# Designs tried in a protein design run: designed miniproteins, single chains, continued (2). Part 82

Each design is a single chain, and the fold is of that chain. pLDDT is the mean over its residues in the fold that is shown.

## One batch from the design tools (miniprotein)

Design m6839
Fold by ESMFold2-Fast:
Structure m6839 (fold): chain A 77 residues (1-77)
Amino acid sequence: SMKKAEELKKEGEELIEEGLRAFEEGDYETAAKKFFEAARKYDEAAKLASGEEKRELVLKAVSARLLGVAALVEGEL
């Protein structure tokens, strides 16, 4: 379902924005949670997509996980 994939992608993008905001404010725990939630949304969207769109969503999920790990590292030091 194209509409479901687009909705999940949008939710992932909004979660990345929320995570970046939390990271800038020094709330690394919230930032990590938001980034990992975004990765899950992109993974779900990728399962509904094909070709280049699927590739882009998989890469977005990987990027979101890397941001989540970075936030955890900053929170623990």
Scores: mean pLDDT 89

Design m6840
Fold by ESMFold2-Fast:
Structure m6840 (fold): chain A 85 residues (1-85)
Amino acid sequence: DGEAKAAELEAQMKQTVAGAEKAVAEMRAQGAPVSDILTVLDIARAELEELGKQLLAASPDKAKAEAVVAEGMARLDALRAEVEA
């Protein structure tokens, strides 16, 4: 069932983004180097890219799948920009 698989992948992508947001906040509170925080964001982005490929393959609604991928990527890119500022 492509719809059930797509829902699972969407949940995993949301969890990956939330995990990255939490890790960045904790690392910033600890005074971690910017380079270490950027490394965590790069790993999360690579994970999202892989999950996004799986979502696009599984989802019967390609437009919805593309929107979910774009939203997740945009959130991580925004976090990266905040850390680099």
Scores: mean pLDDT 85

Design m6841
Fold by ESMFold2-Fast:
Structure m6841 (fold): chain A 58 residues (1-58)
Amino acid sequence: MDEVFEKAKEALKKAYSDEMAQDLIDSLERMRRAIDRLISSTREEIEEYNRKLVEEAA
């Protein structure tokens, strides 16, 4: 019983580690930023491709 409680406390401390949470959030934010850049870059390429297609078809 007590052992289970102590293990739960340790798990809670690990889950609520401010340092780990901060690092994870930072990593997630970095990933989201990279995704946004990828979307923007892809959109620009699509726009250029479409512009060329329209110009050629017109």
Scores: mean pLDDT 70

Design m6842
Fold by ESMFold2-Fast:
Structure m6842 (fold): chain A 96 residues (1-96)
Amino acid sequence: KREKILELLEQSIRAVEGMRLLLEVSENPDPEALRLLDELLELLRQGLEDPDDISVVREAIAKAEELRELLKDDPALSHLADVVLKNLEKVLELLS
């Protein structure tokens, strides 16, 4: 249970870091998307420190949903946002 939660959080961190790099090298990076990615990354890091904190996971899911909607017209970024959201939904299921 705990091992799987940590694995999913680490995978989510890598996906968010990848999204941030892709957005930074884009012609016109959306500053709101960069802010949401930074906020999400901080929440995921907090989740690694206290993987039993369901409130942090719920807040991360909310940020991931906002990010997915904001990036819906970019197929690569939208796909990575979906991966993060699905991983966090699985973490929430394991914590519930």
Scores: mean pLDDT 84

Design m6843
Fold by ESMFold2-Fast:
Structure m6843 (fold): chain A 110 residues (1-110)
Amino acid sequence: MLEFERLKKEGLKTVLKYLQRLRREMDRLMREAIDRIRSLSNLSNPKDRLEFEINVGMMRIVRGVTLVSFYNEAVKNAEDEEKIKKYMEEALEWFRKQLEKILENFEKEK
């Protein structure tokens, strides 16, 4: 019983470590993507501003989904650091691809 609670606590600490790393990398990618959309937009134009706000909103939704999906899978495998690391890498790659699709669609709407 006591050993099981200790292992569970250590596993959650590992999950939080990789969650923090995932958040930092996602926030970096999202900042770069937002800056790219901003550079391609005339924010004084109401249409460009609306398109900017919609695309940033989509990026925020994708970020939330990525974090929730990673956390749910990571906590189920909290005892296996290699699996948690793999789930983080897969979540980050999926997030990057979703950002690329948002950017491509934004460029096509011009």
Scores: mean pLDDT 85

Design m6844
Fold by ESMFold2-Fast:
Structure m6844 (fold): chain A 96 residues (1-96)
Amino acid sequence: SEARRRYAALIAAVTRGSPEERAAHIDRVVARIEELADLVADYEVRDTEIAPAVFAYTETLEKGLELQRALLAAVPPSVGIDLISTEEGVSIEVEE
């Protein structure tokens, strides 16, 4: 689904590069998620990229931000995370 693809892209961007670059990417992804939450709240935007469906794997947008922060912070600097789409669900693979 679109939400799965967007989420996978965010995770991939965060896990790219060195530990220092990864920290910078984590900060940018968190800021982007916060921007999207604010835009949805303020404008009730019809844009599918910023619709709550992009974060459909989380219970709420705020809960989603906490989960994303925890997930991104827990990723070892030398390990990538791939989000796998299946017909019935989503799995996260952690790789070296």
Scores: mean pLDDT 48

Design m6845
Fold by ESMFold2-Fast:
Structure m6845 (fold): chain A 63 residues (1-63)
Amino acid sequence: SEALWERAGELYIEVRARAERIGGPEADAILAEATAALEAHRDDPEALLARLEELAARVAALE
């Protein structure tokens, strides 16, 4: 769905920006996993969004 891809894209940008502001090994791992999720779920926007929501929770725990 177009709406799911748009939400996933917005969340991907947000997670990356937040992780970059924190910095360090844990944040760098989240950046790597966000990129890996995009590659792994290229044809599944629901799975991508769910994975990015997990990564958003992990970045929030570092703040």
Scores: mean pLDDT 84

Design m6846
Fold by ESMFold2-Fast:
Structure m6846 (fold): chain A 108 residues (1-108)
Amino acid sequence: SLRQQLIELLKKAESLLQQAIDYLKQGNTDKANELFIKAMQELDKATDLAEQLGDKKVIEQMRELVLQMVSAGILVSATRLGMEDASTAIDSINQVRDKVQDILKQVE
């Protein structure tokens, strides 16, 4: 079902975000950025599926999540350039993960 595909994409994105955090903690900012970009791609697919399902509340939350991902991505990039502490990027990614979990509770 489209709902199960949405759940699978959200869970995959959460896993990729956790892996990005793990690599940030290791100081591997290039690998963290790669995994973060992959998480963004999975969330873009999830947004398309949410629009197909037609649940306006879920669609609005997915759009908010994408904006939070853009903000977190800027912090990951700043960490890679030595302009920001990794803890700030990690905190931002954890806020994104919390939002993914809130959406999962609504669609599960």
Scores: mean pLDDT 89

Design m6847
Fold by ESMFold2-Fast:
Structure m6847 (fold): chain A 93 residues (1-93)
Amino acid sequence: SRAEKREVMRELLEAVFDPDREKALARIKEILKKHNREDKLPAAEKMIEDAEKIRELDEEVFEAVRRALLGEGARLPPEEEERAERVEEELLK
């Protein structure tokens, strides 16, 4: 199912962006093992390395990339969600 593939990808991306590299790698290995996709481990490891490099350069850019890649799984903090909704309501007046 396409929905199942999207859910697996979302879980992998959430694991990739874990600030603890060892935990990220352990989570990814477990996810890939559950779905018999252990052949994808080298690609997942590279994603962890790339995410770590971005975080080291700029933590705000890291969060922006994380939100963009997670798409439907990404969510604004509650305070920013309320601000976005208020701006939208004001524009509709």
Scores: mean pLDDT 64

Design m6848
Fold by ESMFold2-Fast:
Structure m6848 (fold): chain A 81 residues (1-81)
Amino acid sequence: MVEVRALADGSAEIRNLSGEPVRLTVKIYVDGKLVGESELELEPGETARIGAGSPDGRKATVEVYVDGKLVGKVEVDALPL
């Protein structure tokens, strides 16, 4: 199980809540366009922060996948000025 949270600074936080390491694919969309993609591996209980906020103030959508399956999706607001 993976938990995904939106943070006020335009970041997303991803936490592995399972008892096993998980390999994640993170996709970042702005205005429906894929603007970033990364892969990470999280140990049990580990967290990662992904910067997803846009400097031009647009909303970003962060999607998190495990083995091609969507496990979390959050929207993050504009970065603080």
Scores: mean pLDDT 75

Design m6849
Fold by ESMFold2-Fast:
Structure m6849 (fold): chain A 68 residues (1-68)
Amino acid sequence: MIPGITVEVEGASPEEMKEIGLETAKKNNIEVTEVSEVLRTSTADLVILKGKDKETGEEIVVTVRRNR
């Protein structure tokens, strides 16, 4: 049982981060219900996607992280 997926990215734009998150969800058979705006922290920028595993119905979070 996987409670979440984190994807590390380098040099991606905010739009590319959202696209990478959506592609990651698709590859892992996750139905995305919510996509965050870019969340800026001191060390990284994040996009958070909330979804459901289509096989199990479990809630899964996909986090796309762009390190500074």
Scores: mean pLDDT 79

Design m6850
Fold by ESMFold2-Fast:
Structure m6850 (fold): chain A 96 residues (1-96)
Amino acid sequence: SEEEERREREELLETIERAYETDREEWEEMAVQWRGAVYLGKLKLEGVDISPEEARRLAEELRREVRENPLSLEELKKLAEEALEVYKKVKEKEKK
């Protein structure tokens, strides 16, 4: 439902804000997961699959990038929103 989606979004944003203030490793891992989800999701929407080994290498590279170029809170929130939109499109395509 729209109410459940709104609640889940609000809970996610509160979690992001808390992690950003208190746990750098937690929000860096969130950023890695969401950047990976966006990248892999976009490839999947184009009909491109990558191997589990390639996915692991991507995760290692993304961890380095996040560590070297830390995201602002606003960038992290934007990334979470982008990951949710990409996930929604992938799920819609898989229903066929």
Scores: mean pLDDT 81

Design m6851
Fold by ESMFold2-Fast:
Structure m6851 (fold): chain A 66 residues (1-66)
Amino acid sequence: AMTPEELRQRALELLGQAVKEAEKITDPKLKAEVMREISKAGEALTAGNYEEALRHAERALDIAKK
């Protein structure tokens, strides 16, 4: 199982990738969905909810790849 430190590091890594991919999105609706998940990941990181942050960062990337 991932430790809190591992979850935090992975969430930050994926969040960084999601932000980078979001910059490439030209579809306003798709971009809004990705930015919403990025925002939720950031809020979870600030709250110390690293598992939640990781899930939102993963969702942001999955949406951005479509």
Scores: mean pLDDT 85

Design m6852
Fold by ESMFold2-Fast:
Structure m6852 (fold): chain A 81 residues (1-81)
Amino acid sequence: LEEEARKKAEEVFEEEVKSLKVDQEPTERERLEKEKRLALELAKFYEEAARQSEGEKKEFYLIMAEYFRKRAEELEKKLAE
């Protein structure tokens, strides 16, 4: 369950990030900032989805939201370097 939710979150994030790369080539810093913002928006989206769900589905969405929040935190550390 936890591993499945994490894999799903990773796939969703990867697809969204790939979409961002289609646009005019930004600086590396701009890419990291866009990815961070995307991760935060996805975390909020799945947290809201969890509120509308119950039981196992709620737990699944909460795990996904946590993954995106951790991703944003990791990207923030890269931006600090």
Scores: mean pLDDT 78

Design m6853
Fold by ESMFold2-Fast:
Structure m6853 (fold): chain A 61 residues (1-61)
Amino acid sequence: SMEDIALLAEALVKLGVDRETAERVARALVAAGAPRSLIREFHRAAEAGDVERALAILRTL
């Protein structure tokens, strides 16, 4: 969904990815079937600045 893409893109930008790359990666992950629960957990980890946790979750997406 557009909401899932927005959450992923925002999290990626918080981790230092440029906006345009974050948007492309987010769209690709959602198209590949990334689960909403993992997307929300990834966004929460990025919001908290927990880079290690965010990267661990991203690896499962």
Scores: mean pLDDT 86

Design m6854
Fold by ESMFold2-Fast:
Structure m6854 (fold): chain A 75 residues (1-75)
Amino acid sequence: SRREAEVEAARLAVKLGELGIIPAPSPAAAEAAAALNEVGDKVDKFLAKYKELLKKGVPKEEARKKAAEEAGLKG
């Protein structure tokens, strides 16, 4: 399972870090991974809405703007 693979990878990373082969994972790396996951969810919502609007005949530029607003990507 994905969870087993993640646990195995985490254990290997710790072991390799203790052996001095790789640096231990930093808190900054974990924070960056969490931020990437949040952006991924927003991108998925954007793509779903954008595709829906394009199927309804909304122009590409307008569809992109509306999809970004719905997904909370407007900034």
Scores: mean pLDDT 65

Design m6855
Fold by ESMFold2-Fast:
Structure m6855 (fold): chain A 76 residues (1-76)
Amino acid sequence: DRRLALQQAIARAVKEVVDYAEEKVPKEKLKEAIEKGVQAATKAAGEAIARGASPEEVYEEALKAGLKVVDEAAKK
């Protein structure tokens, strides 16, 4: 079931982005980092799905995009 696998891939990536932000980002920046990271992850997931990417590829692209944005937010 591709639809279920894609939903699980997105949910897993989002959870890992949130967990990463909570461990790496100061509390004063945490809300913004989570909001931006989740937005980037879901956007990357949507773009990968539009390209016909596998659930694993959707997960990897979403995670990569989300973590990058969280790292950038943490440095400001």
Scores: mean pLDDT 85

Design m6856
Fold by ESMFold2-Fast:
Formats: sequence, structure tokens, C-alpha cells
Structure m6856 (fold): chain A 109 residues (1-109)
Amino acid sequence: MDLEEALALEKALLRQRGHEFVRELDWEEFERLLLEIGRQLGIEEEARRALELLRSPDPRDRREGLRLISRVADRAEEAGVPRFVIVVESAAGELRFLEVRVGHPVDYA
């Protein structure tokens, strides 16, 4: 599966689950959102470690970073945080970051 196919499938799955795809994030936006969520959950240090590992040129460090991000996302969902980030990785190791809003918006009046 290529990266664009993976992104399209993830966005479709988000819609099916009633979540809103907000936007794709650049690295700076992703870092800011992840640290904000980590702070709200009391695990900012874990979020910061995940970011450091993802910046590593070592694929093993990047894989560990992805595991930590998954844990932050799981805790955010369990805590009812209305926003989280999804990381999509291709087979080639390319990363894309998606901001997601949990639930569904109300219709405008």
C-alpha cells in the first residue's frame, strides 16, 4: 500500500467511525498538538520523548517513537480528549500527521 492509498483509507475509516478529519499537520503543528495533549494527560515527558525518537535517523528509535505516540493517543481517547493526532507511516518509512476531532459536529443553524 502506498502512502496516498493509506491516507485515503485512514480518512475514510475516520468518517465511518464518526470522527472528523480536521487537517494534515506539518511537523511543527504535530509537535505542538502532541505536547498539548501530553500536558493535558499529565504525560508531557512521554510525548516529548516520542518526538525526539521520531527525529532520530535510526529506524529502531522511530519505531519506539511511534509506539509512544500510540500510547498517548490511546490515553487521550480513554480520557475523552476531543482532539488527537494520527500518524500514518508508509512501507518506505514516510510519515504523515493528521489532526482528528472525536465525535461529530452539530449542524449549523
Scores: mean pLDDT 75

Design m6857
Fold by ESMFold2-Fast:
Structure m6857 (fold): chain A 56 residues (1-56)
Amino acid sequence: SGTEQQIAALEEAAAKADRESRELARMAEVDGTYRPQAEAKAQLAADLRAEAARLA
């Protein structure tokens, strides 16, 4: 079944979103306009992990 592969893909996408969120958070220290983007990426990571957990 493709479920294990789908879970792994969601976890990888979440890890990528977390890395992007941390980079945007560093940029937000210099330019606060990046703050909402950093928060959006953190929320995306949380949503992707929740979807992976729902499938498990």
Scores: mean pLDDT 89

Design m6858
Fold by ESMFold2-Fast:
Structure m6858 (fold): chain A 98 residues (1-98)
Amino acid sequence: MASPADLQRLADIEARTAEEAQALLEKGDVKGALQTILRGEEEALDIAARAGDEITVVAEAVGISVTRQLLENGASKEQVQDFVDDERAASKKYRALA
């Protein structure tokens, strides 16, 4: 249901989120990196919801839930790096679908 333009917006958000989170993680700001990932996931959820893309809405809602749990309970640098890598993979996926 998402248009090519919506898929491109999703790809751009995921790529930007990964870049910003990686920069924070390299500075040792694990919490800042997670907050950046959460913001990107919330922006992606809003686009997917407005586009009527129920599959992407569910995927982003799950991502938001996991990221919030990591912010509440604490996370290792390694765990946050895995999330940054997932955001890069999501960007490539959305770009390929657009």
Scores: mean pLDDT 82

Design m6859
Fold by ESMFold2-Fast:
Structure m6859 (fold): chain A 68 residues (1-68)
Amino acid sequence: SLEEEIEKKAEEKAKQLVAQKDNDVVLRNAIADGATDLSVEELKALSDEELFEVLKKGLKERMLKDVE
């Protein structure tokens, strides 16, 4: 289903962003894409688990909104 595809994409993207959390450009792009309301500094202050959950939730919500 579309929801399952969105969940998988959000999870994979969140994992990639967590792996690249030291790259400020990658985090700024995620913020610009509406994945999170947090700043780059706030994202870098989160644990890997907290960052993953925040980004996964935000990416899923963003992707669902794009479907209308």
Scores: mean pLDDT 77

Design m6860
Fold by ESMFold2-Fast:
Structure m6860 (fold): chain A 87 residues (1-87)
Amino acid sequence: DNDVKLIITVGQSPSSSTFSDIAKKLGISQQTVTNHMKKLGYDTSKPSSKVIFDMQTTYGVIAIKAAIMKQDIMDLIKDYVAKKKKA
């Protein structure tokens, strides 16, 4: 659930957002945000702006797929997260 909420929150946030901004929106610590990003395969050693951009790109691709396939975006994000945890 937190991983799904993380992807949605980052995807819907301004491009100028920081890990601290995302953490505040989710009600979790900045360290927890970074740990979830790392578990999803994002390189958290890069600048936060680059990591946020990569996650926003992931969200955008999922949103486009949901629109084209007429599927619920929440279900597609859940599938993406489950796939990352299974690997």
Scores: mean pLDDT 80

Design m6861
Fold by ESMFold2-Fast:
Structure m6861 (fold): chain A 103 residues (1-103)
Amino acid sequence: DIEEARRQLERLAARLDALEAEADALIADIRAGRISVAEARQRVLDLEIALGVEEVELGVLKLVAKKLNDKELEAQLAELDARLDRVRALLAEARRLIAEREA
């Protein structure tokens, strides 16, 4: 129902915020040389796996929102989609920095 979908959206938003913060911290750690290449690779992989789970959950919520015809919920989920894309871009940058340190 709409109330459960909104609760799931709030939980998803909080998890995406945490993933974005972790991705930003990882990039900072890589740039500062505070972590090894091996540790950086493991952290990127862990974050990519976590992001993949959130992407699946977002997809399910989008289908629910369309079925409920709730335009506000659809708009909020589109905002989370943009945030997910931002986290994905941060992880791509982390992988680029790791590759640069190996070259």
Scores: mean pLDDT 88

Design m6862
Fold by ESMFold2-Fast:
Structure m6862 (fold): chain A 64 residues (1-64)
Amino acid sequence: GLISRLVSKETGIPLEVVEEAVREAKRMIEEGASREEVVEYLKSYGFSEREARGMVEAIEAGVT
């Protein structure tokens, strides 16, 4: 998706890893996880808090 490609380019994390993280984050949100739980999950992949928050906001806005 668009956010996965942009995040991969910005962070240097491989696209496949970003796509997996975004897919799981979206699943967590759809299953009722809090924003803070999703941010902490993304941070475990090596994203910064700022990057993780931006990813969650994009997913919540329907940008994939």
Scores: mean pLDDT 82

Design m6863
Fold by ESMFold2-Fast:
Structure m6863 (fold): chain A 77 residues (1-77)
Amino acid sequence: SAVEEEVKKTVEEIEKLLESGKEGIELAKKAIDYLKALLAWAQSHWDQLSERERALAAELAKEIPKLEEKLKEKEKE
């Protein structure tokens, strides 16, 4: 879907930051923290969201844990 493609592009950009050395890892951490805050906001305002926004939030909920795991692996290098 268009929503899955949009989230995939965002994930790919964050994954590029994770491979860009220490500064890239720090930027990736900030991006992941922002997405987590955005998801938390979306979940607390669920009834006010459009169907597209709910689909986007659901897709982010799947991808954020994967990005957090990759970030933890990079921070230990």
Scores: mean pLDDT 85

Design m6864
Fold by ESMFold2-Fast:
Structure m6864 (fold): chain A 96 residues (1-96)
Amino acid sequence: AGPKARATAQGVADAANASPQVTATVSGGTVTLVGADTENGENLVKGIAATASLSSAVTATIDGRTATLTFADTDVTAAARPGLVGGVATLAELYS
């Protein structure tokens, strides 16, 4: 994955991992979110996927408590990074 996609994916994963309710892993420009078997885990995964889906630079797929986010290697992805990371961090605090 290119540097813009990878940096955004890493930032989102780091912010999500601040919550014990989610485990986020990065593979290139793709983030895999696995929610804990709790209401907060499910809500956090769904909230992150919904927030990310507001950006045209992100494709999000949800399967129960798991979500896969794929980031395009574009200037739109780079510009969206601070807002996405901040939004995910806020959700991680809410669903701690």
Scores: mean pLDDT 82

Design m6865
Fold by ESMFold2-Fast:
Structure m6865 (fold): chain A 55 residues (1-55)
Amino acid sequence: MPVITVDSGTATLSDGWVTFAEAGTLTVKTENSTETRDVAAGEEVPVPEGTLVTK
């Protein structure tokens, strides 16, 4: 099950997109990989269905 962790700020999940209220770092954990990247305030990122968003 994909898991998204937001290390700073807040994020909301809607219709397969995650919207970030503040700049921060995003960690995407899937069964096959763990990837960390920087995100900007207001950025929208497409994610697979069933993704959990954690802080």
Scores: mean pLDDT 68

Design m6866
Fold by ESMFold2-Fast:
Formats: sequence, structure tokens, C-alpha cells
Structure m6866 (fold): chain A 82 residues (1-82)
Amino acid sequence: DAAEEAKAAAADALYNSLSEEQKKKIEELLKRLGEKLKAGDVEGALEALDEIQALLLSVASPEQQAVIEAGFERLKADIRSL
């Protein structure tokens, strides 16, 4: 709960440091992630997550990078279990 809130706050702060182009790309990738998950396309969902992670890591501080990597590894594990 407190850890999940801290991760959400870190993700929100990181999102605010993105360019408008990067924000738009992430919005499109999140939409695609949702579509792939609804279709049961695990590989497509993982590809969308990889692209989102790469964009976030490109603007992240070292402290933010650790949180992002941990969060995305958990999300990928959850998706792989589908």
C-alpha cells in the first residue's frame, strides 16, 4: 500500500518530465497494451510494456530507474502468468 503509493507517485513525477511526443507515444502504447491484454495476446502486451519502459528509462534519474525496472518486471511476470 505505502510502497504501491510511493511507486505511483514516482511514476507520476517521471511522466511529468516526458516531452509531449513521449507522452503521446506512452498513451498510444498503454491503449495497445489494454487491447492486447483483452485479446489474450501476451507477447503483444509484453512488447508494449518494453516500449513504455524504454521511454520512461530514457528520462529517469538513477533512483527512478530502480523503481521502474522493479515495477515493470512485476507487471511482465503478471502478464506472462495469463
Scores: mean pLDDT 78

Design m6867
Fold by ESMFold2-Fast:
Structure m6867 (fold): chain A 79 residues (1-79)
Amino acid sequence: MEEEIEKLKKDTREKLRQLVAEGKPLSEIFKVLNEAKKKGLPYKDIAEIAREIAKELRDTNPELAKAVEAISKNWEKKE
């Protein structure tokens, strides 16, 4: 149901924000995005969440923000 997708989207967003707050590397962020895809989130929704996280990172870690944004753009192209 759409409620399951909304919950997955929210859980993924919160998990990514926690990783960012803890200063985790790009590899951990990428792992969370891949798990979200495996759990049924569409590429477009995952790309949107990644783009949002990249925007939040620009003030504190602009290099990581650019890397996450690149992942978002690459996954947005997939479907």
Scores: mean pLDDT 78

Design m6868
Fold by ESMFold2-Fast:
Structure m6868 (fold): chain A 82 residues (1-82)
Amino acid sequence: SFQEIALELVQLHGADIVQYWQSLGYKVGQLLSLPPEDFAGLLVKVTGDARARVLQEAAADGDSEAAEALEQAKVLLVQLHG
């Protein structure tokens, strides 16, 4: 499912995602303001995982399941690293 993919990527790559985000000059809590599609783009950039691209394309197409999965993964990332 989209949720399993998004949560797995955050669990495996959370530290790298946060490090990259902070290198751009942002605070961890500012991740909460990212739209789901843009958060998926961040996952693509950091992980290089093709499944992150699938999440990004689904969110761009207005898939509510993909958008919700990305939002849940984003919240988890901030809770673990913020």
Scores: mean pLDDT 89

Design m6869
Fold by ESMFold2-Fast:
Structure m6869 (fold): chain A 90 residues (1-90)
Amino acid sequence: SSTVETLRKKIKEAEKNIGKDPQKAADALEEGAKAARDAGFPLAADMLRTGAEILRDALERGASPEQLKRAGQLAVRLGRAALREVEAQV
């Protein structure tokens, strides 16, 4: 489905950016959350939004590069779990 393809692209974008541009990684996950919500997958949307919020909160609190990388890795894992949730329903 187009939703699955969109989520794959956004999760991949987030993964590429967690060490380079954590804000861009968070934005990609938020865009994925919106796409999931608009497509009728509220659990997947909540998981993606939670990932984005974890990363944004770490950035706002001035987390170290090591902490940001760990937050980003957790956020991407939530994104992958959200993708599996959508794939299970289509």
Scores: mean pLDDT 88

Design m6870
Fold by ESMFold2-Fast:
Structure m6870 (fold): chain A 111 residues (1-111)
Amino acid sequence: SIKEKVKELEEALKKEDIEKLSNSLAQLLPLADELSDEELETVLKGLKFLLSKYKGPIPESAKENIFALIKKGLESKDEKVKKAAKEAIKVILENEGELEETKKEAKKLLE
């Protein structure tokens, strides 16, 4: 279930288990539209943490789902969810190994 997947991601994030966090995020990223605000905040925090540890460009295979998740967070009426989404964007923009095109797409989401 989604609730169990989010709990596994939260536990991986608390333990800073990069491999488990990456696997949990891969399963949850396609499900962004099915997440509650509390679940979306947790998933966005996990994404921010993973992206902060990764020094290369976001894989093309993950980029669409990552941006869809961030956009969903920005459209939330919950200020904590919006903050988590904005913090994920900041990590993308601060990544020196990221493609300029990807950074421009991320910046556009901030208006």
Scores: mean pLDDT 85

Design m6871
Fold by ESMFold2-Fast:
Structure m6871 (fold): chain A 72 residues (1-72)
Amino acid sequence: DPAVEELLALLRAGRLEEARAFFLSLPEEQHPKVFGALLLRLPLSGEQIVELAELFKRDRAAAVDALAALLA
């Protein structure tokens, strides 16, 4: 998925604002699928995955920000 690959590149580069802007520029119907794919492709613990998934339900932008912070 090109959107997942672009987000992974931005997050790994520490480009938090660009990663957030890119994610939010995607069609809203794609947000859950793309975010879920990020959680599966990153070296996250089960606890981190649960916490990020719960945050995503409340605030999508904050979930991307929190994911980027965990990768820094």
Scores: mean pLDDT 82

Design m6872
Fold by ESMFold2-Fast:
Structure m6872 (fold): chain A 94 residues (1-94)
Amino acid sequence: ELEEIKEKIKKYVRTLIEALDKGNPVADSDVALRALGLDKTIEELAKDILKRLNVPESYLDIAKEVIKEVIREYLATHEVPDRVRARLEAILAE
């Protein structure tokens, strides 16, 4: 169950980052960041993801760690626009 929850969070976060990187139809990157929740603190983002996936907030700390893991992995393997990179790095610094 725990590993299944981690995998769901990981897949969802990867989908959000890929949508920002690979052709979100929103021309304004700030609007795209707001729409995908990446302008929020890591705690706010984690709470929103857990709510969307119908996962209890007792998994908040796990969700925060998984979000950071996915961001590190994505930045290590992909080149992203400067604004997206700056935002993702800001989340990692929290």
Scores: mean pLDDT 73

Design m6873
Fold by ESMFold2-Fast:
Structure m6873 (fold): chain A 90 residues (1-90)
Amino acid sequence: KKYENKLGKKPIIESKDVETETREENGVVTRRTRITYKLNKDANEFEVEIATALALIDAVASIPQDAERFDVRIVKETLDEVVVEAESVL
């Protein structure tokens, strides 16, 4: 009724990868989390935007509660993959 079954059944996000690194250098502790979403070959531009939004939500959720400052950025946004990074200073 609402959607054609063929369009509604395909998963847009094929795989997710999350990498976290914590560094201490010159008295500063920094945590960086990289989130990579690999997209289905049938993903359109709108679905890429949705995947980017979901990746940004995952990135924000990775920020430590007691972080002094943080930054979240989109590293890559293509029809093949979305990569976002969260960096926090502890």
Scores: mean pLDDT 76

